# Ledger of designs, part 7: designed miniproteins, single chains, continued (4)

Each design is a single chain, and the fold is of that chain. pLDDT is the mean over its residues in the fold that is shown.

## One batch from the design tools (miniprotein)

Design m12214
Fold by ESMFold2-Fast:
Structure m12214 (fold): chain A 75 residues (1-75)
Amino acid sequence: SELKKVIEEIKKLFNEAFEKAREYYKQGDRKKALEVMIEALKKMIDIAKKYNLPDTFIKSLEKLLKSYEEQLKKG
């Protein structure tokens, strides 16, 4: 179904961002790692809203985004 494909695209986006963030962490660049994850989460939220995914799913992504943004602010 289209919904299944959208969820798979979101998962792929997250996984690719996670791998890139992991490489930045290995290099000691925690700030860039967090920025990569924040950018990916914003894109995932935009896709989820565009395809009218469940509010519970969107809220879970927004909570995760807020957590990463707070980590970035604290240095």
Scores: mean pLDDT 86

Design m12215
Fold by ESMFold2-Fast:
Structure m12215 (fold): chain A 91 residues (1-91)
Amino acid sequence: PFTRYTDAAGVERLRALADAIEADPSLRPAEPAAYYAEDEDGNTVELVAGRDAGLFIYRELDGGRTLRQAFRIEELVRPPTRLDENGNVVS
């Protein structure tokens, strides 16, 4: 129900994180591979690794962080633009 955007480097890092979590599930709370994207309503959201390898949890950052949905890396939609936590374009 929402569109997740990240750049090619973001997709590669999320894939590397999924592989790391597969080897050691305790790495699930790791923060360095968190990415920011825009949902279908224009809200900035944080993508973080879930408990299962290849699952990521959508968090909405506007007004506070909430868990919305788990999804797999292959469900990410990738335009050429990545957003920071404030919704600014990262070039």
Scores: mean pLDDT 49

Design m12216
Fold by ESMFold2-Fast:
Structure m12216 (fold): chain A 73 residues (1-73)
Amino acid sequence: AVEEARKHVEKAIQYAKEGKLDEAVKHFQAALDIPGLPEKARNAIRGAVGAAKAGDPQTAIASAELALKYLDE
């Protein structure tokens, strides 16, 4: 479960770096659909979704990287 969420967040970061924010949102949402994630990680992924939908790839990437840190806890 956590590793599956991590894979989706990593894919979303790659798409955001490529400017493909719609695809990044899709992968962030896939990570949020995985049960049992730490609340801090879930909130960071939600922040990344909001930033990506607002057209802010830099903030989306930063929030997603924070989510990866929380998934490692």
Scores: mean pLDDT 86

Design m12217
Fold by ESMFold2-Fast:
Structure m12217 (fold): chain A 63 residues (1-63)
Amino acid sequence: DPLRERLRAQLEEALAKHDDIVNRVKEAVEKGEITEEQGKRALKRIDDSVAEARRLLAELDAQ
């Protein structure tokens, strides 16, 4: 199914971009631009988004 393959590719790209965002948040904490608590909150939201994307990928694979 071409639509399923396209959606899978888009989700995988989104996951790769989330890794870049995680690294940027960690750098901001290291530079003191944000607090450790602010960094933890941002990373938790990113982790929640990654978990949702992984669930969608698993559902596509389960077909």
Scores: mean pLDDT 78

Design m12218
Fold by ESMFold2-Fast:
Structure m12218 (fold): chain A 62 residues (1-62)
Amino acid sequence: VEEKRKEVIDAASKANNAGSLVRVTEKEDGTVEVEIIGLSDKAKPYVDELLKKAEEYNKAVG
């Protein structure tokens, strides 16, 4: 679970560095919500990876 959480954080950092605007919110049940506010074509692969990692984390926690 903690390893998957680190993967989500790393993916979010990469997406932001690539020029996207993403928000990751930890919910009261311990799951995370990813909101894509702004997306560039260059950032799309990083955002896709972030969404996959968030889903994996949420399946492990929720």
Scores: mean pLDDT 77

Design m12219
Fold by ESMFold2-Fast:
Structure m12219 (fold): chain A 101 residues (1-101)
Amino acid sequence: MEERIEELERRARELRERLLRLSKELENLPEHELTKKAVVLLTAAGILIAAAEFYVELARKEKDEKKREEWLEEAEEALRLAEELLREVEEILEKMKEEEE
C-alpha cells in the first residue's frame, strides 16, 4: 500500500514536469485552432493531476482499507487520463512543427 502511494506520487510529479515543459512550448507557438485545442487539453491534464494528488492525500488520511483503495483507484484513473491528454498535446505540437515552414 505505501509503495503504491509513493508510485502514484512519483507519476504525478513526472506528469507535472511534462505539463510544465509542454506549457512553455505552447507559449512559443502562434495562435491557431490546434494551439487552442492543446491549451484546453493541457488545462484538463493539470486538473486531473491535481485531482490525483488530492485522492492520494485522502488515501493517506483514510483509516478504512476499502475506502483507501477506492481513493487510490481514483488517483490511478486520473493520472492515466492526464497522461493520455498530455500525449495528445505532444502530438499536436509535433504536427504544428511539421506544418510550419
Scores: mean pLDDT 84

Design m12220
Fold by ESMFold2-Fast:
Structure m12220 (fold): chain A 109 residues (1-109)
Amino acid sequence: MKVKGEVKININTDAETVRAKVAELGEIVLPEPNTEVEAKIIVYDDNDNIVDEFEFKLKADSREEFIQKLAELSAEMARRYADLTPEQLAALNIGFLAALAGRKIELKG
């Protein structure tokens, strides 16, 4: 099985907007084992300039392996964006989870 997610994130999205979007999305369900996930994440600024764009593919044989790969990607994001505020990191992490769950959303506020 194959799922595709695409998330656009404004780098200056505030924590309240992130929480509202999480509530709107409801439960984020991780794919079943052996599902190939393709995720695209676009990070942009207040002038609509793309500041970062990346695509990745994940396929895990178990739910536990999928969670481990998610943790590794989250650590890579935190390292790559070490100068971001906690609110900006939260927005990226929620976008990340939404993309891996095959959602197509935008975080902006």
Scores: mean pLDDT 71

Design m12221
Fold by ESMFold2-Fast:
Structure m12221 (fold): chain A 106 residues (1-106)
Amino acid sequence: YKEAVEEAKEEIRKKLEELVKEGKLSKEDAENLYFLASTLLEGYATRLRLLGASEELVEEAVRRMAKAAIEAVEKHAEESLETIAKAVLEAIDKVYEEALKEIEER
């Protein structure tokens, strides 16, 4: 699943770089959002694995988290860093909660 985490982080980085190029985010805000999202993906992937998720479930959850984070950033682009960060947190947390239910169901 480490490869899936790195791929997910790269997708988020590319989207943040695109928004900086479009003038919708400052470089500093993009770096802060990348750090936030990367930390959440790494932490939640590790937690899911420790809670008995299969590697496939962790990889799928990480891909969903990246997609959710990108959608949240796109939706809230040009808003405050605090608003974007909150949206990213809520989007990733929702995917994590869904993945936890899948572990219970197997």
Scores: mean pLDDT 85

Design m12222
Fold by ESMFold2-Fast:
Structure m12222 (fold): chain A 94 residues (1-94)
Amino acid sequence: MSPEEKELKEEVRKRLGEAFALLRAGRHREAADVVLEAMRYIIENFEYSEFIEELFDQLDAALALIMSHMSPEEQAELRAEADELLKEWREKQK
């Protein structure tokens, strides 16, 4: 693992920990925002790699779990935002 990959993995773990702490506190929208910000950070700063795809999949799974605790209206809003980020990520896989 490169130093950059190790730093990114540690940052993602830190952000996931923060998001799940917010989820446990009932701060669902803030938890989702932490995950979305991490996804956006990856898209803006990194090119496609298998390692980064695995991290992105972990963030997407965490977002889905957080969203399951929210209202249908909030889920629809966040899903639209997540779908936009996923589209941008898929374009990097080329």
Scores: mean pLDDT 81

Design m12223
Fold by ESMFold2-Fast:
Structure m12223 (fold): chain A 105 residues (1-105)
Amino acid sequence: PERLTVVEIRHFEEPQDNEATLEAVLEALRAALARLPADYGVTEIVIELTDAKTGEVYTVRLRFEEPLDAEAALEAVEKALKELFAKHPDAKVSSITITITAVRL
């Protein structure tokens, strides 16, 4: 199927805590999903969060066997990020990169 890749990058002037990072990721993801044509479904989302103190990159990679719509993709990302933040409660994020892969339905 025809593939489309959308990338959204956000940089913060001051490092963000987990709650602010979650809100920023979901906002950026909504903006990225809005760039997809209506006949495309999401097959993969990669989220990379850069730690302000160490420069370590925390990566969430979600692959979907069936292409997801925007609402289902947002729910999957929110769940995965909450699980990541539970493991890294003191993380301070300086930048976010979101990469979406979609296929024409």
Scores: mean pLDDT 88

Design m12224
Fold by ESMFold2-Fast:
Structure m12224 (fold): chain A 91 residues (1-91)
Amino acid sequence: SELAERAYEAAERAIEALEEKLRREGSNLETEILLGLAKMYLALSKLTGLDPELIIRAAELILEAARAFGGHPEAERAAREAIELAREALA
């Protein structure tokens, strides 16, 4: 599904944006754990033919990771885009 591919790409952009902030400003254990879990769900989605439900779980974890780090508007927008595209792929 084109939508599932775009959802996956949006989730990757969200992770990259948040990791760039963490590289500059430092991180905390909660943010690192949540990003690790998100990456595991994205890897699993790739192995399962881009299962949109796994992409949604990854994106939700990215939102939690961003909030644990005081917020990140760009990463949060990309994660929400991933959720919306993945939900559309399930329809």
Scores: mean pLDDT 87

Design m12225
Fold by ESMFold2-Fast:
Structure m12225 (fold): chain A 81 residues (1-81)
Amino acid sequence: SAEDLLQLIDALKNGAENSYIREILEKLGLDVSKFLNMSTAEKLNQILRLSKGLDPASQQEVMKAILELGTALGKKALAAG
């Protein structure tokens, strides 16, 4: 659902504990181990693909959140080296 996707995006953006992220991924029907081992770009692409199943209004909200997440994770990755 849109709510579950937004919850995942917020959890990733805020650096939430893996246990909490796992719970959200299970609700979304994702392979938890596969997702957690994905690169930043692969994670963003997976979330983007899931958003395509939403109604247009919900998709726009999720897309905005994805762009904000992508920016935040990109900055964090660059800072980490």
Scores: mean pLDDT 77

Design m12226
Fold by ESMFold2-Fast:
Structure m12226 (fold): chain A 76 residues (1-76)
Amino acid sequence: MARLEEQLKTFIERNGDTYENRLKAAPALAAMLVREEMVRNGEDLGEQPPEEEARLVAEIEKRAEELKKKILEEKE
């Protein structure tokens, strides 16, 4: 979570701190960070079987939803 928040803050600092920018960044940042974590854990992201691709998509969706919830909490 902390790394996702740091990446989001970096994006906002570069592009302007707006609620719209926070929401727009969340899916892309989640995708990037899930892929980074998988590579760090020694997983090969090339030639993924359908089962691993489904898992990757699920993790991206989960982290994007977590980021959106965090943004909504900060907005409120």
Scores: mean pLDDT 66

Design m12227
Fold by ESMFold2-Fast:
Structure m12227 (fold): chain A 96 residues (1-96)
Amino acid sequence: MLELEPSDGVVVLTVSSSKDHQQILAEIEKRAREALPDFVGAEILSVTPDRSSILVAARDQERALALMQKWVAEDPRGISAVAVSLEDAKALQASR
């Protein structure tokens, strides 16, 4: 479980694939490390038969959101990217 700090911004990415979620996570982590100098980490939040949710944390939430929205626009597996509050992010982590 990723440990979130008060300065961290969080984006939740929803993807249409359960079987490719680990490959998508690896791609997202690579892109985030290259584009976000303040990247904290990413992890799988949930996997259902037709959907997966990925948490992406960086200190610049707006830049992280823009990067994830760009990925969703360019990749057919992308459904949505949404900025969430730190409290909502921690609640999503705890719901497992």
Scores: mean pLDDT 80

Design m12228
Fold by ESMFold2-Fast:
Structure m12228 (fold): chain A 119 residues (1-119)
Amino acid sequence: SEKEKEEKEKIVEEVRKKENEIGNKLSDFLRELGELLKKGDIESAEKYLEKKLKETSDPLLKELLRIIYEALLTEDLEKAEKEIKELLLKYGYPEEIAEIIAKSLVEGIKELLESLKKA
């Protein structure tokens, strides 16, 4: 029915809005953190993480920020992908969506690490 289609479209739009908000916040975090790490300023990078954890009210985003920071320090992208996927599943994301988001975030981390190695 038209009403069921409209309800499904609203759910898809809400999921898309949440994905865009998460993506934008994580992109800004990776950019700023990457600039600090390029300078070799690990103390400022840690302070920046702590600041963002305090400013972030969303528990999912707080846990994602911690996983991303650990991945940048350890370069363990396989562990990061698994932890991000498990976290998203814990917060009720469908497995297929959790897999796509985890792979996308890990690709962003990988690109930042490659940028750091060229500096």
Scores: mean pLDDT 76

Design m12229
Fold by ESMFold2-Fast:
Structure m12229 (fold): chain A 70 residues (1-70)
Amino acid sequence: MEESLKRGIEASIELDLLRQGVPRALARELAKVATEIAMSLIKDQGWSLAEAYAKALELAKERAKEELEA
């Protein structure tokens, strides 16, 4: 069950970043990192899926912006 949830979050974040214009390679790397953050928030901090996803996506978008503006 956890592996399926992790894969779902990762695929969703990657797709969201791609829709925002983030390059595929960067979107894949950021989706992996953001998914680990989301899973930690859910499992260790008791966050809801929606809250953890929103926070992870926010962090991924900010990181992508920094990488593309630098």
Scores: mean pLDDT 82

Design m12230
Fold by ESMFold2-Fast:
Structure m12230 (fold): chain A 68 residues (1-68)
Amino acid sequence: KKIDQELIFKVMLLIGEGYSQEEIAKKLGISKSTVSNYVKLAMDKLKLQEKEDLKYVFTKHTKFTLLK
């Protein structure tokens, strides 16, 4: 299935804000499994292996432009 780059970016932003996958799913009106898939795609795009790295990039540096 096709994944929207905008949606992936929003998922990453919410993870950086400390929201859980369940909370993100509710905010975006999508399933928790879809959020999990977007997180994995975002990590792949950034060449990251750890989900924690996404939080660090957004919260500490605010220099994320790869999925814009």
Scores: mean pLDDT 65

Design m12231
Fold by ESMFold2-Fast:
Structure m12231 (fold): chain A 79 residues (1-79)
Amino acid sequence: SDAAEAEAEYKRVLELLEENIELARRLGDEEMARETERALEHVRQAYAQMKATASDAEVLARLRRVAKEVEELKKEIEK
């Protein structure tokens, strides 16, 4: 179901953000780590709000876009 896929994608986004926080800290980029922690908090809040107001398909589509952005950011941090 779209709801189950949205929840799975949400968990994936959180895992990617947590991985980026750990990566930034290992590289000594404390500013990037703090910014990513704030992004993680915003994603949690946004997901809760969107579940109340948006369709599961819209939530899933937005989470997939966020996941792509987080993956691209990870590549930039790893350079």
Scores: mean pLDDT 82

Design m12232
Fold by ESMFold2-Fast:
Structure m12232 (fold): chain A 86 residues (1-86)
Amino acid sequence: SPAEAEAERLIAEVEELIREIERMMEGDYSLEEKAAKLARIRERAARITAEYQRLAPQLSPELRARMEALLLELGKKMLEAELKLA
């Protein structure tokens, strides 16, 4: 369905954000640059979460479980990055 195709796109975006956090934390950036990059990642994560919430009623239980697991992983990675930058 169109909703499932949109959800698969959001899954790909979440996976890319997780990789972006990992690359940013390992990269040769200043603390200020890392904080700015993380803030932008948080804004994108919030948008993805809102888009997922809109789609959730139209998705299979399996696809919802996969999205929720990835969003939880993204949240954990963002929190870990935030704590390391404090």
Scores: mean pLDDT 89

Design m12233
Fold by ESMFold2-Fast:
Structure m12233 (fold): chain A 83 residues (1-83)
Amino acid sequence: PPLVVYEGKTPEATAIAREGAQIVQQLLKQGYSPLDAVQQTGDWISRTYGLEVRIETSPFGNVTLLLYRDGELVGAISVLTSA
């Protein structure tokens, strides 16, 4: 199964990223693709916490959700499909 990792620059951002990582992991277990799981989780984080979200895909199929507050990167959640 894909490895889900998360990080945050503050305790608050770390808690949000951890909760988002748990949601991603549950969606992956339900058969959603990494991109679909990350998109749904990003929409939830944006609606729930008001953070800006960006999704990046790597050439190796990794999907990363980047979390921004006031234009600054505060956290990330990554699905490592090539690991």
Scores: mean pLDDT 87

Design m12234
Fold by ESMFold2-Fast:
Structure m12234 (fold): chain A 74 residues (1-74)
Amino acid sequence: SLEEVEKEVRELAEEALKKLPEEKREQFRQAVDTLIAYVRELVEKGELSEEQALLMAKDTIRRMLEDLLKEAEE
C-alpha cells in the first residue's frame, strides 16, 4: 500500500537525518516531504508501481544525503 511505502521512506529518512548536522536537517526534511508528495502523485496516476516508487525514493534519499554531507564539510 502507499501507506507502507511512505512508512519505509520515512524510516530511511530518519536514519539519514542521524548522519546530518542540525543545520542541514531542515532542508533534508523539506526535500523528503516533497519527494513523498511527488511519488504519491505518480503512483495515484498509475505512472509508477508502489515497488518502483519505493526504489526511486530510496535512490533519491541516498543522493540527497550524499549531497548535503558534502555541503556540510569544509
Scores: mean pLDDT 82

Design m12235
Fold by ESMFold2-Fast:
Structure m12235 (fold): chain A 97 residues (1-97)
Amino acid sequence: SEAERLLEEMVELLKPVYEALERGEEVELTPEQRALLELAERLAELGRRYAEGAPRAELVRELAELLGVSRAEAERLLDDAELLAEAIARRIREIRA
């Protein structure tokens, strides 16, 4: 799917950045790489907080802000992994435009 392709492209673009950060190296990021890294880091943090039982209302608010969607849409995305992947792919496309 296009969502899977865009997620894979994001991972490939960020892979050298993550590898350098793991080595404690300072990296010069392009604006696109910085925005994608921020998106990836915030999504990972949100996923960890979800697993830890953080309040749903807080997760919905943060996801809505992060993906640029309404709170009602964000609530739906938390319950549907496929729709969430599509919304993330759309956000990646916006950053790369």
Scores: mean pLDDT 79

Design m12236
Fold by ESMFold2-Fast:
Structure m12236 (fold): chain A 79 residues (1-79)
Amino acid sequence: SEKLKIVEEAMEEMSRVIGKLPVFDSAGLTTYLMGVIVAKRNNDIEGAVKWIKKAADYLESLGYDEEAEKLRELAEKLE
């Protein structure tokens, strides 16, 4: 229950960032968000962590360091 709330927080943060990114950058992040959604539906916390970390790495590669850090903190809380 608590871990699923943290997954929801990560999904909300990713959705918020997608809405603020240029269209090409948002496409990559949307792919990782879909991975988190599927993992959550399957109650797969390990899978959710994997996709959240990929999203954080992607955002860091684009220079969105604060958004990447928030996602990494959420992934760490799930471990």
Scores: mean pLDDT 86

Design m12237
Fold by ESMFold2-Fast:
Structure m12237 (fold): chain A 67 residues (1-67)
Amino acid sequence: MEELKQKLLELGRWLSEARERIAKATDPEEIEKLRQEVIDRLNKFKEETKNESDKLMLDDIIEEVKR
């Protein structure tokens, strides 16, 4: 539980950095690749998550990345 909260904070920081990279990218192919990498990483983290409310939070983040 404590470990999961720490991972969520780290994920949030990483996601913020990834969003900045996506925002600065002008090449559509690069943007799509970056989004896919973010989604893949979030899905992998979601597999390690046992808490249902945390899974819902991760789903919301994934949807935001998809636009």
Scores: mean pLDDT 72

Design m12238
Fold by ESMFold2-Fast:
Structure m12238 (fold): chain A 79 residues (1-79)
Amino acid sequence: KIEELKKELEKIIEGAEKMVEAGVPLRAARQLAVKEAREALEDLGLPESEIEKLTKALAEAKSIEEMRKAAEEFVKELE
């Protein structure tokens, strides 16, 4: 369960990183990552308070590295 979420979030962040490397603006890559993360958390049945916590942190991230750290901290707090 937690391991599946960790892998899903890692894949989402990696996708955003590749988009930015291909010339997509960070804002657009971040918006897609936020949407995909929300869908993954909703599918797992996490409460809205936890979904809002991660999606807000991702939306406020200023870099791919900050998005990765936010996802890692979120998963660690759930363990």
Scores: mean pLDDT 83

Design m12239
Fold by ESMFold2-Fast:
Order: structure tokens, then sequence, then C-alpha cells
Structure m12239 (fold): chain A 100 residues (1-100)
């Protein structure tokens, strides 16, 4: 089944999510300092959401929670709440690392 295929790849997808989240967190902090464009950061958050969506197709509860947190981080960023976006991205990263 599709779920079995995504479950087999889940550890590699979670590693990719953890790496993407570390980059997003760094860039959110750089954006707060005026060092990164809003467009570049928005594109990286969208790319991270795509990876998180793929992981969530496994049906794993941690992967589903990571997707929820990444979506919330993206919304907070779009609303100008950079500190909340950082907090949510850091929580998502913690869950991704714990799931490995």
Amino acid sequence: SVDEAFRAELPEILRGIAEALRDVIKKLKDYKEGKVSKTELANKIVATMILASAAALSGDPAAERILELVRKAGRAFSQGNVDEAIKLAEEALRLAEEAL
C-alpha cells in the first residue's frame, strides 16, 4: 500500500525534515535581523511543509504533529509573528529528532 511505502521511507523523510527545520529556524532568526528576504524564507517553509505532508502520509502520529506545527509556524510567519514561528519550528524539530 501507499502507507507501507511511506512508512519504509519515514526515517529518511524525518532526517530531511530535521535538516530543513534547522535551516528554517536559522533563517527566521536571520530574517528578524533583516538578513534574509521574506520570499526566500516563505519558499523554505513551503518546502518543509511538503516534506512534512509526505511524512504524515505514513499515518505516524509524530509525523502528523510535525506537519501541524510546521503549518502553524508558516501561519505565524505570514502574520509577522517571527518569535512564535521560531518557537513552533523548534518544537517541530524536537519531535522530528525524537522520532529518529
Scores: mean pLDDT 86

Design m12240
Fold by ESMFold2-Fast:
Structure m12240 (fold): chain A 99 residues (1-99)
Amino acid sequence: ELKELVEKLIEKLPDMSEEERIVLAEILFGIVLSFLKREGKVNKEDMRKALEELEKNKENIIELTKELLEKVLEILEKSGDEKEKKVMSLLLQSILNSI
């Protein structure tokens, strides 16, 4: 379910406006940062890599948003419980429906 939602959002990225993609990327970045803090794994290396991806994809927000969606999925699969995965699925579905 969560993986399917991530895949659907990635597929819809080319159909979104640039403003919608930027907002989605900002939301996802905040989610990733919050998960890293909660897990006690606010690793300077992970933050550095995220900032590097932001800088690399500054001219292509689609690639940045895709990487952030994949990162959210990876974090949840690694450290998220079933309730956290369900809440994230609801959030991603809400974003998908709002765009």
Scores: mean pLDDT 71

Design m12241
Fold by ESMFold2-Fast:
Structure m12241 (fold): chain A 81 residues (1-81)
Amino acid sequence: SVAEQLKKAMLGVLAKKRDPSIPLKVIAEYTGVTESSFSNAVNTAPSEEELIDMLMEVFDLTREEIEEEIEKLIRELKERM
């Protein structure tokens, strides 16, 4: 769904902000977007705090659940490197 794709994209941006060593290509492939589209999303994204607040509001998630999703995604992305 569009909502699931949005959540995945926002989590991907958060993963890149927290671990800049993860290549844009790896995250773009995982999220199903082009590398240049993902690069633009990262460069124009609001702050980490604002993204977390948006995820909490839109998807009815706790901060702890979002932190767990970010950590899980970073681990999955590193396994793809």
Scores: mean pLDDT 82

Design m12242
Fold by ESMFold2-Fast:
Structure m12242 (fold): chain A 62 residues (1-62)
Amino acid sequence: EEQEKVNLAVVRAVNRAIEQGITDPEKVRELAREAAKEAGVPEHADYIAETVQRALDAMAAL
């Protein structure tokens, strides 16, 4: 389903951001766009970017 592809893109983008130490919002958006394209849901790239940024911000607050 489309939601599974979106979830996969979010997980991939979060993992890449953590592994590369990326915290810059512009770079997070680039990772999200690539992950969305790879998952076949490029139309959801902005939503994925927002979700990834929220996850990274929450982890940084710990």
Scores: mean pLDDT 80

Design m12243
Fold by ESMFold2-Fast:
Structure m12243 (fold): chain A 76 residues (1-76)
Amino acid sequence: MDSKIAAQSVAAVILGEVAGDKKTGKEMIEDLIKKHGIDSVSPASLRFLSKITKGKKGKKYEKEAKKKLEEEKKKL
């Protein structure tokens, strides 16, 4: 996991949740996933995508978010 890419994905969540621009937030996170892989983004970003994405793709984001949260919990 690249810390800089993870931080950028969190900034995209803030844009979506706090500034109300959910479309731009989603597009920023999905672009990071395409360029750097799903493991490069923060669990919060995957959680945000799972909330706004329906169906199997949303379920995949939820599973990856839970996996990353469990890994972070083990590091603490």
Scores: mean pLDDT 76

Design m12244
Fold by ESMFold2-Fast:
Structure m12244 (fold): chain A 90 residues (1-90)
Amino acid sequence: NKSAGEMAVVAGAILASGALTDEEAREFLKYADELYKKYVKENPDNPIEAGRKAVDDAFRKFREKIEEVAENSEDPIERDTARAILEGLD
């Protein structure tokens, strides 16, 4: 499961960076899980692709929050970390 493993590494890096709060990190994981269950239900014969798509779509939704942190966070470490994540993931 290479694609899901790659997206999990990306998600793990975002969480480990502290660019998301504990609440936002929980929301990210919950949203990814909800999308995974939805995509598995839509195509039960391809759970690997469902997992990859769920993490990718969850990342895209939370990319907007990471971009907001990069521009608007009062903590300069959070801003610089968010910017580094966005630059490294492009």
Scores: mean pLDDT 68

Design m12245
Fold by ESMFold2-Fast:
Structure m12245 (fold): chain A 94 residues (1-94)
Amino acid sequence: MTPEELERRYRRSLAAQKAIEEAAKKLGLPVDQLTVLRAEVREIGEGEYEVRAFLKTANGKYYEVRARVRINEDGTAEVVELEIKEVDKPPAPL
């Protein structure tokens, strides 16, 4: 991988991590009580990422998370939009 590809992969991973951490806070759960069943990260602008994730809690509940994450040039990340919806079951695996 080129240094630019590594940086891009890192930023996508950071966006997903930040979205999941904020979802855990909103649900009042520690991150280790959440299983990430699926996470999709799409770059929507310079430093802006759309994250869509499906989570399972230790109590057997399922959640769809949609987040918009901004990653700044200094490496800090912030969740600028977060939606969490309880769902009956996750979509079929890809």
Scores: mean pLDDT 79

Design m12246
Fold by ESMFold2-Fast:
Structure m12246 (fold): chain A 79 residues (1-79)
Amino acid sequence: SSLLEKRREAVLIGAEMTILHMHVFILKRNGEPIPESVRQRMEELIARAEQLLADNPDLPEWVRAGLQGEIANLRAILA
Protein backbone atom coordinates (compact mmCIF):
# COMPACT_ATOMS: atom_id res chain seq x y z
CA SER A 1 0.00 0.00 0.00
CA SER A 2 1.05 3.61 -0.55
CA LEU A 3 2.17 5.74 2.39
CA LEU A 4 -1.04 7.76 1.94
CA GLU A 5 -3.15 4.59 2.38
CA LYS A 6 -1.20 3.71 5.57
CA ARG A 7 -1.76 7.24 6.96
CA ARG A 8 -5.50 6.82 6.31
CA GLU A 9 -5.49 3.45 8.13
CA ALA A 10 -3.68 5.08 11.08
CA VAL A 11 -6.20 7.95 11.21
CA LEU A 12 -9.16 5.51 11.16
CA ILE A 13 -7.67 3.36 13.96
CA GLY A 14 -6.94 6.54 15.96
CA ALA A 15 -10.53 7.73 15.44
CA GLU A 16 -11.92 4.40 16.73
CA MET A 17 -9.63 4.64 19.78
CA THR A 18 -10.79 8.23 20.46
CA ILE A 19 -14.49 7.24 20.19
CA LEU A 20 -13.92 4.33 22.62
CA HIS A 21 -12.02 6.62 25.03
CA MET A 22 -14.99 9.06 24.94
CA HIS A 23 -17.43 6.19 25.59
CA VAL A 24 -15.40 5.13 28.68
CA PHE A 25 -15.31 8.79 29.83
CA ILE A 26 -19.14 8.90 29.71
CA LEU A 27 -19.41 5.57 31.60
CA LYS A 28 -17.07 6.86 34.35
CA ARG A 29 -19.00 10.16 34.56
CA ASN A 30 -22.18 8.12 35.17
CA GLY A 31 -20.46 5.90 37.78
CA GLU A 32 -20.95 2.85 35.54
CA PRO A 33 -18.45 -0.06 35.25
CA ILE A 34 -16.63 -0.61 31.96
CA PRO A 35 -18.31 -3.59 30.19
CA GLU A 36 -16.09 -6.57 29.27
CA SER A 37 -16.97 -6.06 25.57
CA VAL A 38 -15.56 -2.49 25.75
CA ARG A 39 -12.38 -3.71 27.52
CA GLN A 40 -11.90 -6.39 24.82
CA ARG A 41 -12.41 -3.81 22.05
CA MET A 42 -9.78 -1.56 23.68
CA GLU A 43 -7.31 -4.48 23.76
CA GLU A 44 -8.06 -5.30 20.07
CA LEU A 45 -7.51 -1.65 19.01
CA ILE A 46 -4.23 -1.46 20.97
CA ALA A 47 -3.00 -4.64 19.23
CA ARG A 48 -4.02 -3.31 15.79
CA ALA A 49 -2.33 0.05 16.42
CA GLU A 50 0.88 -1.61 17.68
CA GLN A 51 0.92 -3.93 14.63
CA LEU A 52 0.43 -0.95 12.26
CA LEU A 53 3.36 0.89 13.90
CA ALA A 54 5.59 -2.24 13.76
CA ASP A 55 4.77 -2.98 10.08
CA ASN A 56 5.12 0.66 8.94
CA PRO A 57 8.34 2.23 10.35
CA ASP A 58 8.15 4.86 7.56
CA LEU A 59 4.95 6.46 8.92
CA PRO A 60 5.44 10.18 9.69
CA GLU A 61 6.47 10.92 13.29
CA TRP A 62 3.25 12.91 13.99
CA VAL A 63 1.15 9.86 13.00
CA ARG A 64 3.32 7.49 15.07
CA ALA A 65 3.25 9.83 18.11
CA GLY A 66 -0.55 10.17 17.82
CA LEU A 67 -1.09 6.38 17.79
CA GLN A 68 1.41 5.87 20.64
CA GLY A 69 -0.48 8.49 22.70
CA GLU A 70 -3.83 6.73 22.10
CA ILE A 71 -2.26 3.35 23.00
CA ALA A 72 -0.96 4.86 26.28
CA ASN A 73 -4.40 6.36 27.05
CA LEU A 74 -6.25 3.05 26.55
CA ARG A 75 -3.56 1.06 28.44
CA ALA A 76 -3.97 3.45 31.41
CA ILE A 77 -7.74 2.76 31.40
CA LEU A 78 -7.13 -1.04 31.34
CA ALA A 79 -4.57 -0.92 34.20
Scores: mean pLDDT 86

Design m12247
Fold by ESMFold2-Fast:
Structure m12247 (fold): chain A 71 residues (1-71)
Amino acid sequence: LTASPNPVPSGGFVTISGAPPGATVDLIKDGQVVATTQADANGNATFSTVGLPPGDYTARSGSQTVSFTVV
């Protein structure tokens, strides 16, 4: 997986790339799933960071992970 932009401005969007098409992508902070979405036909999933605190996040799809920072 990849995350862009990294870092993400608080309240901005992050795009997670490299997931299998249609796969579930979880957004994790401090061991908690804080958001979930599905990857599109190109393997991209987009998360809004509105209402999420700054800090380190992990996106996970199956056994794949990527870390990124909300600032």
Scores: mean pLDDT 78

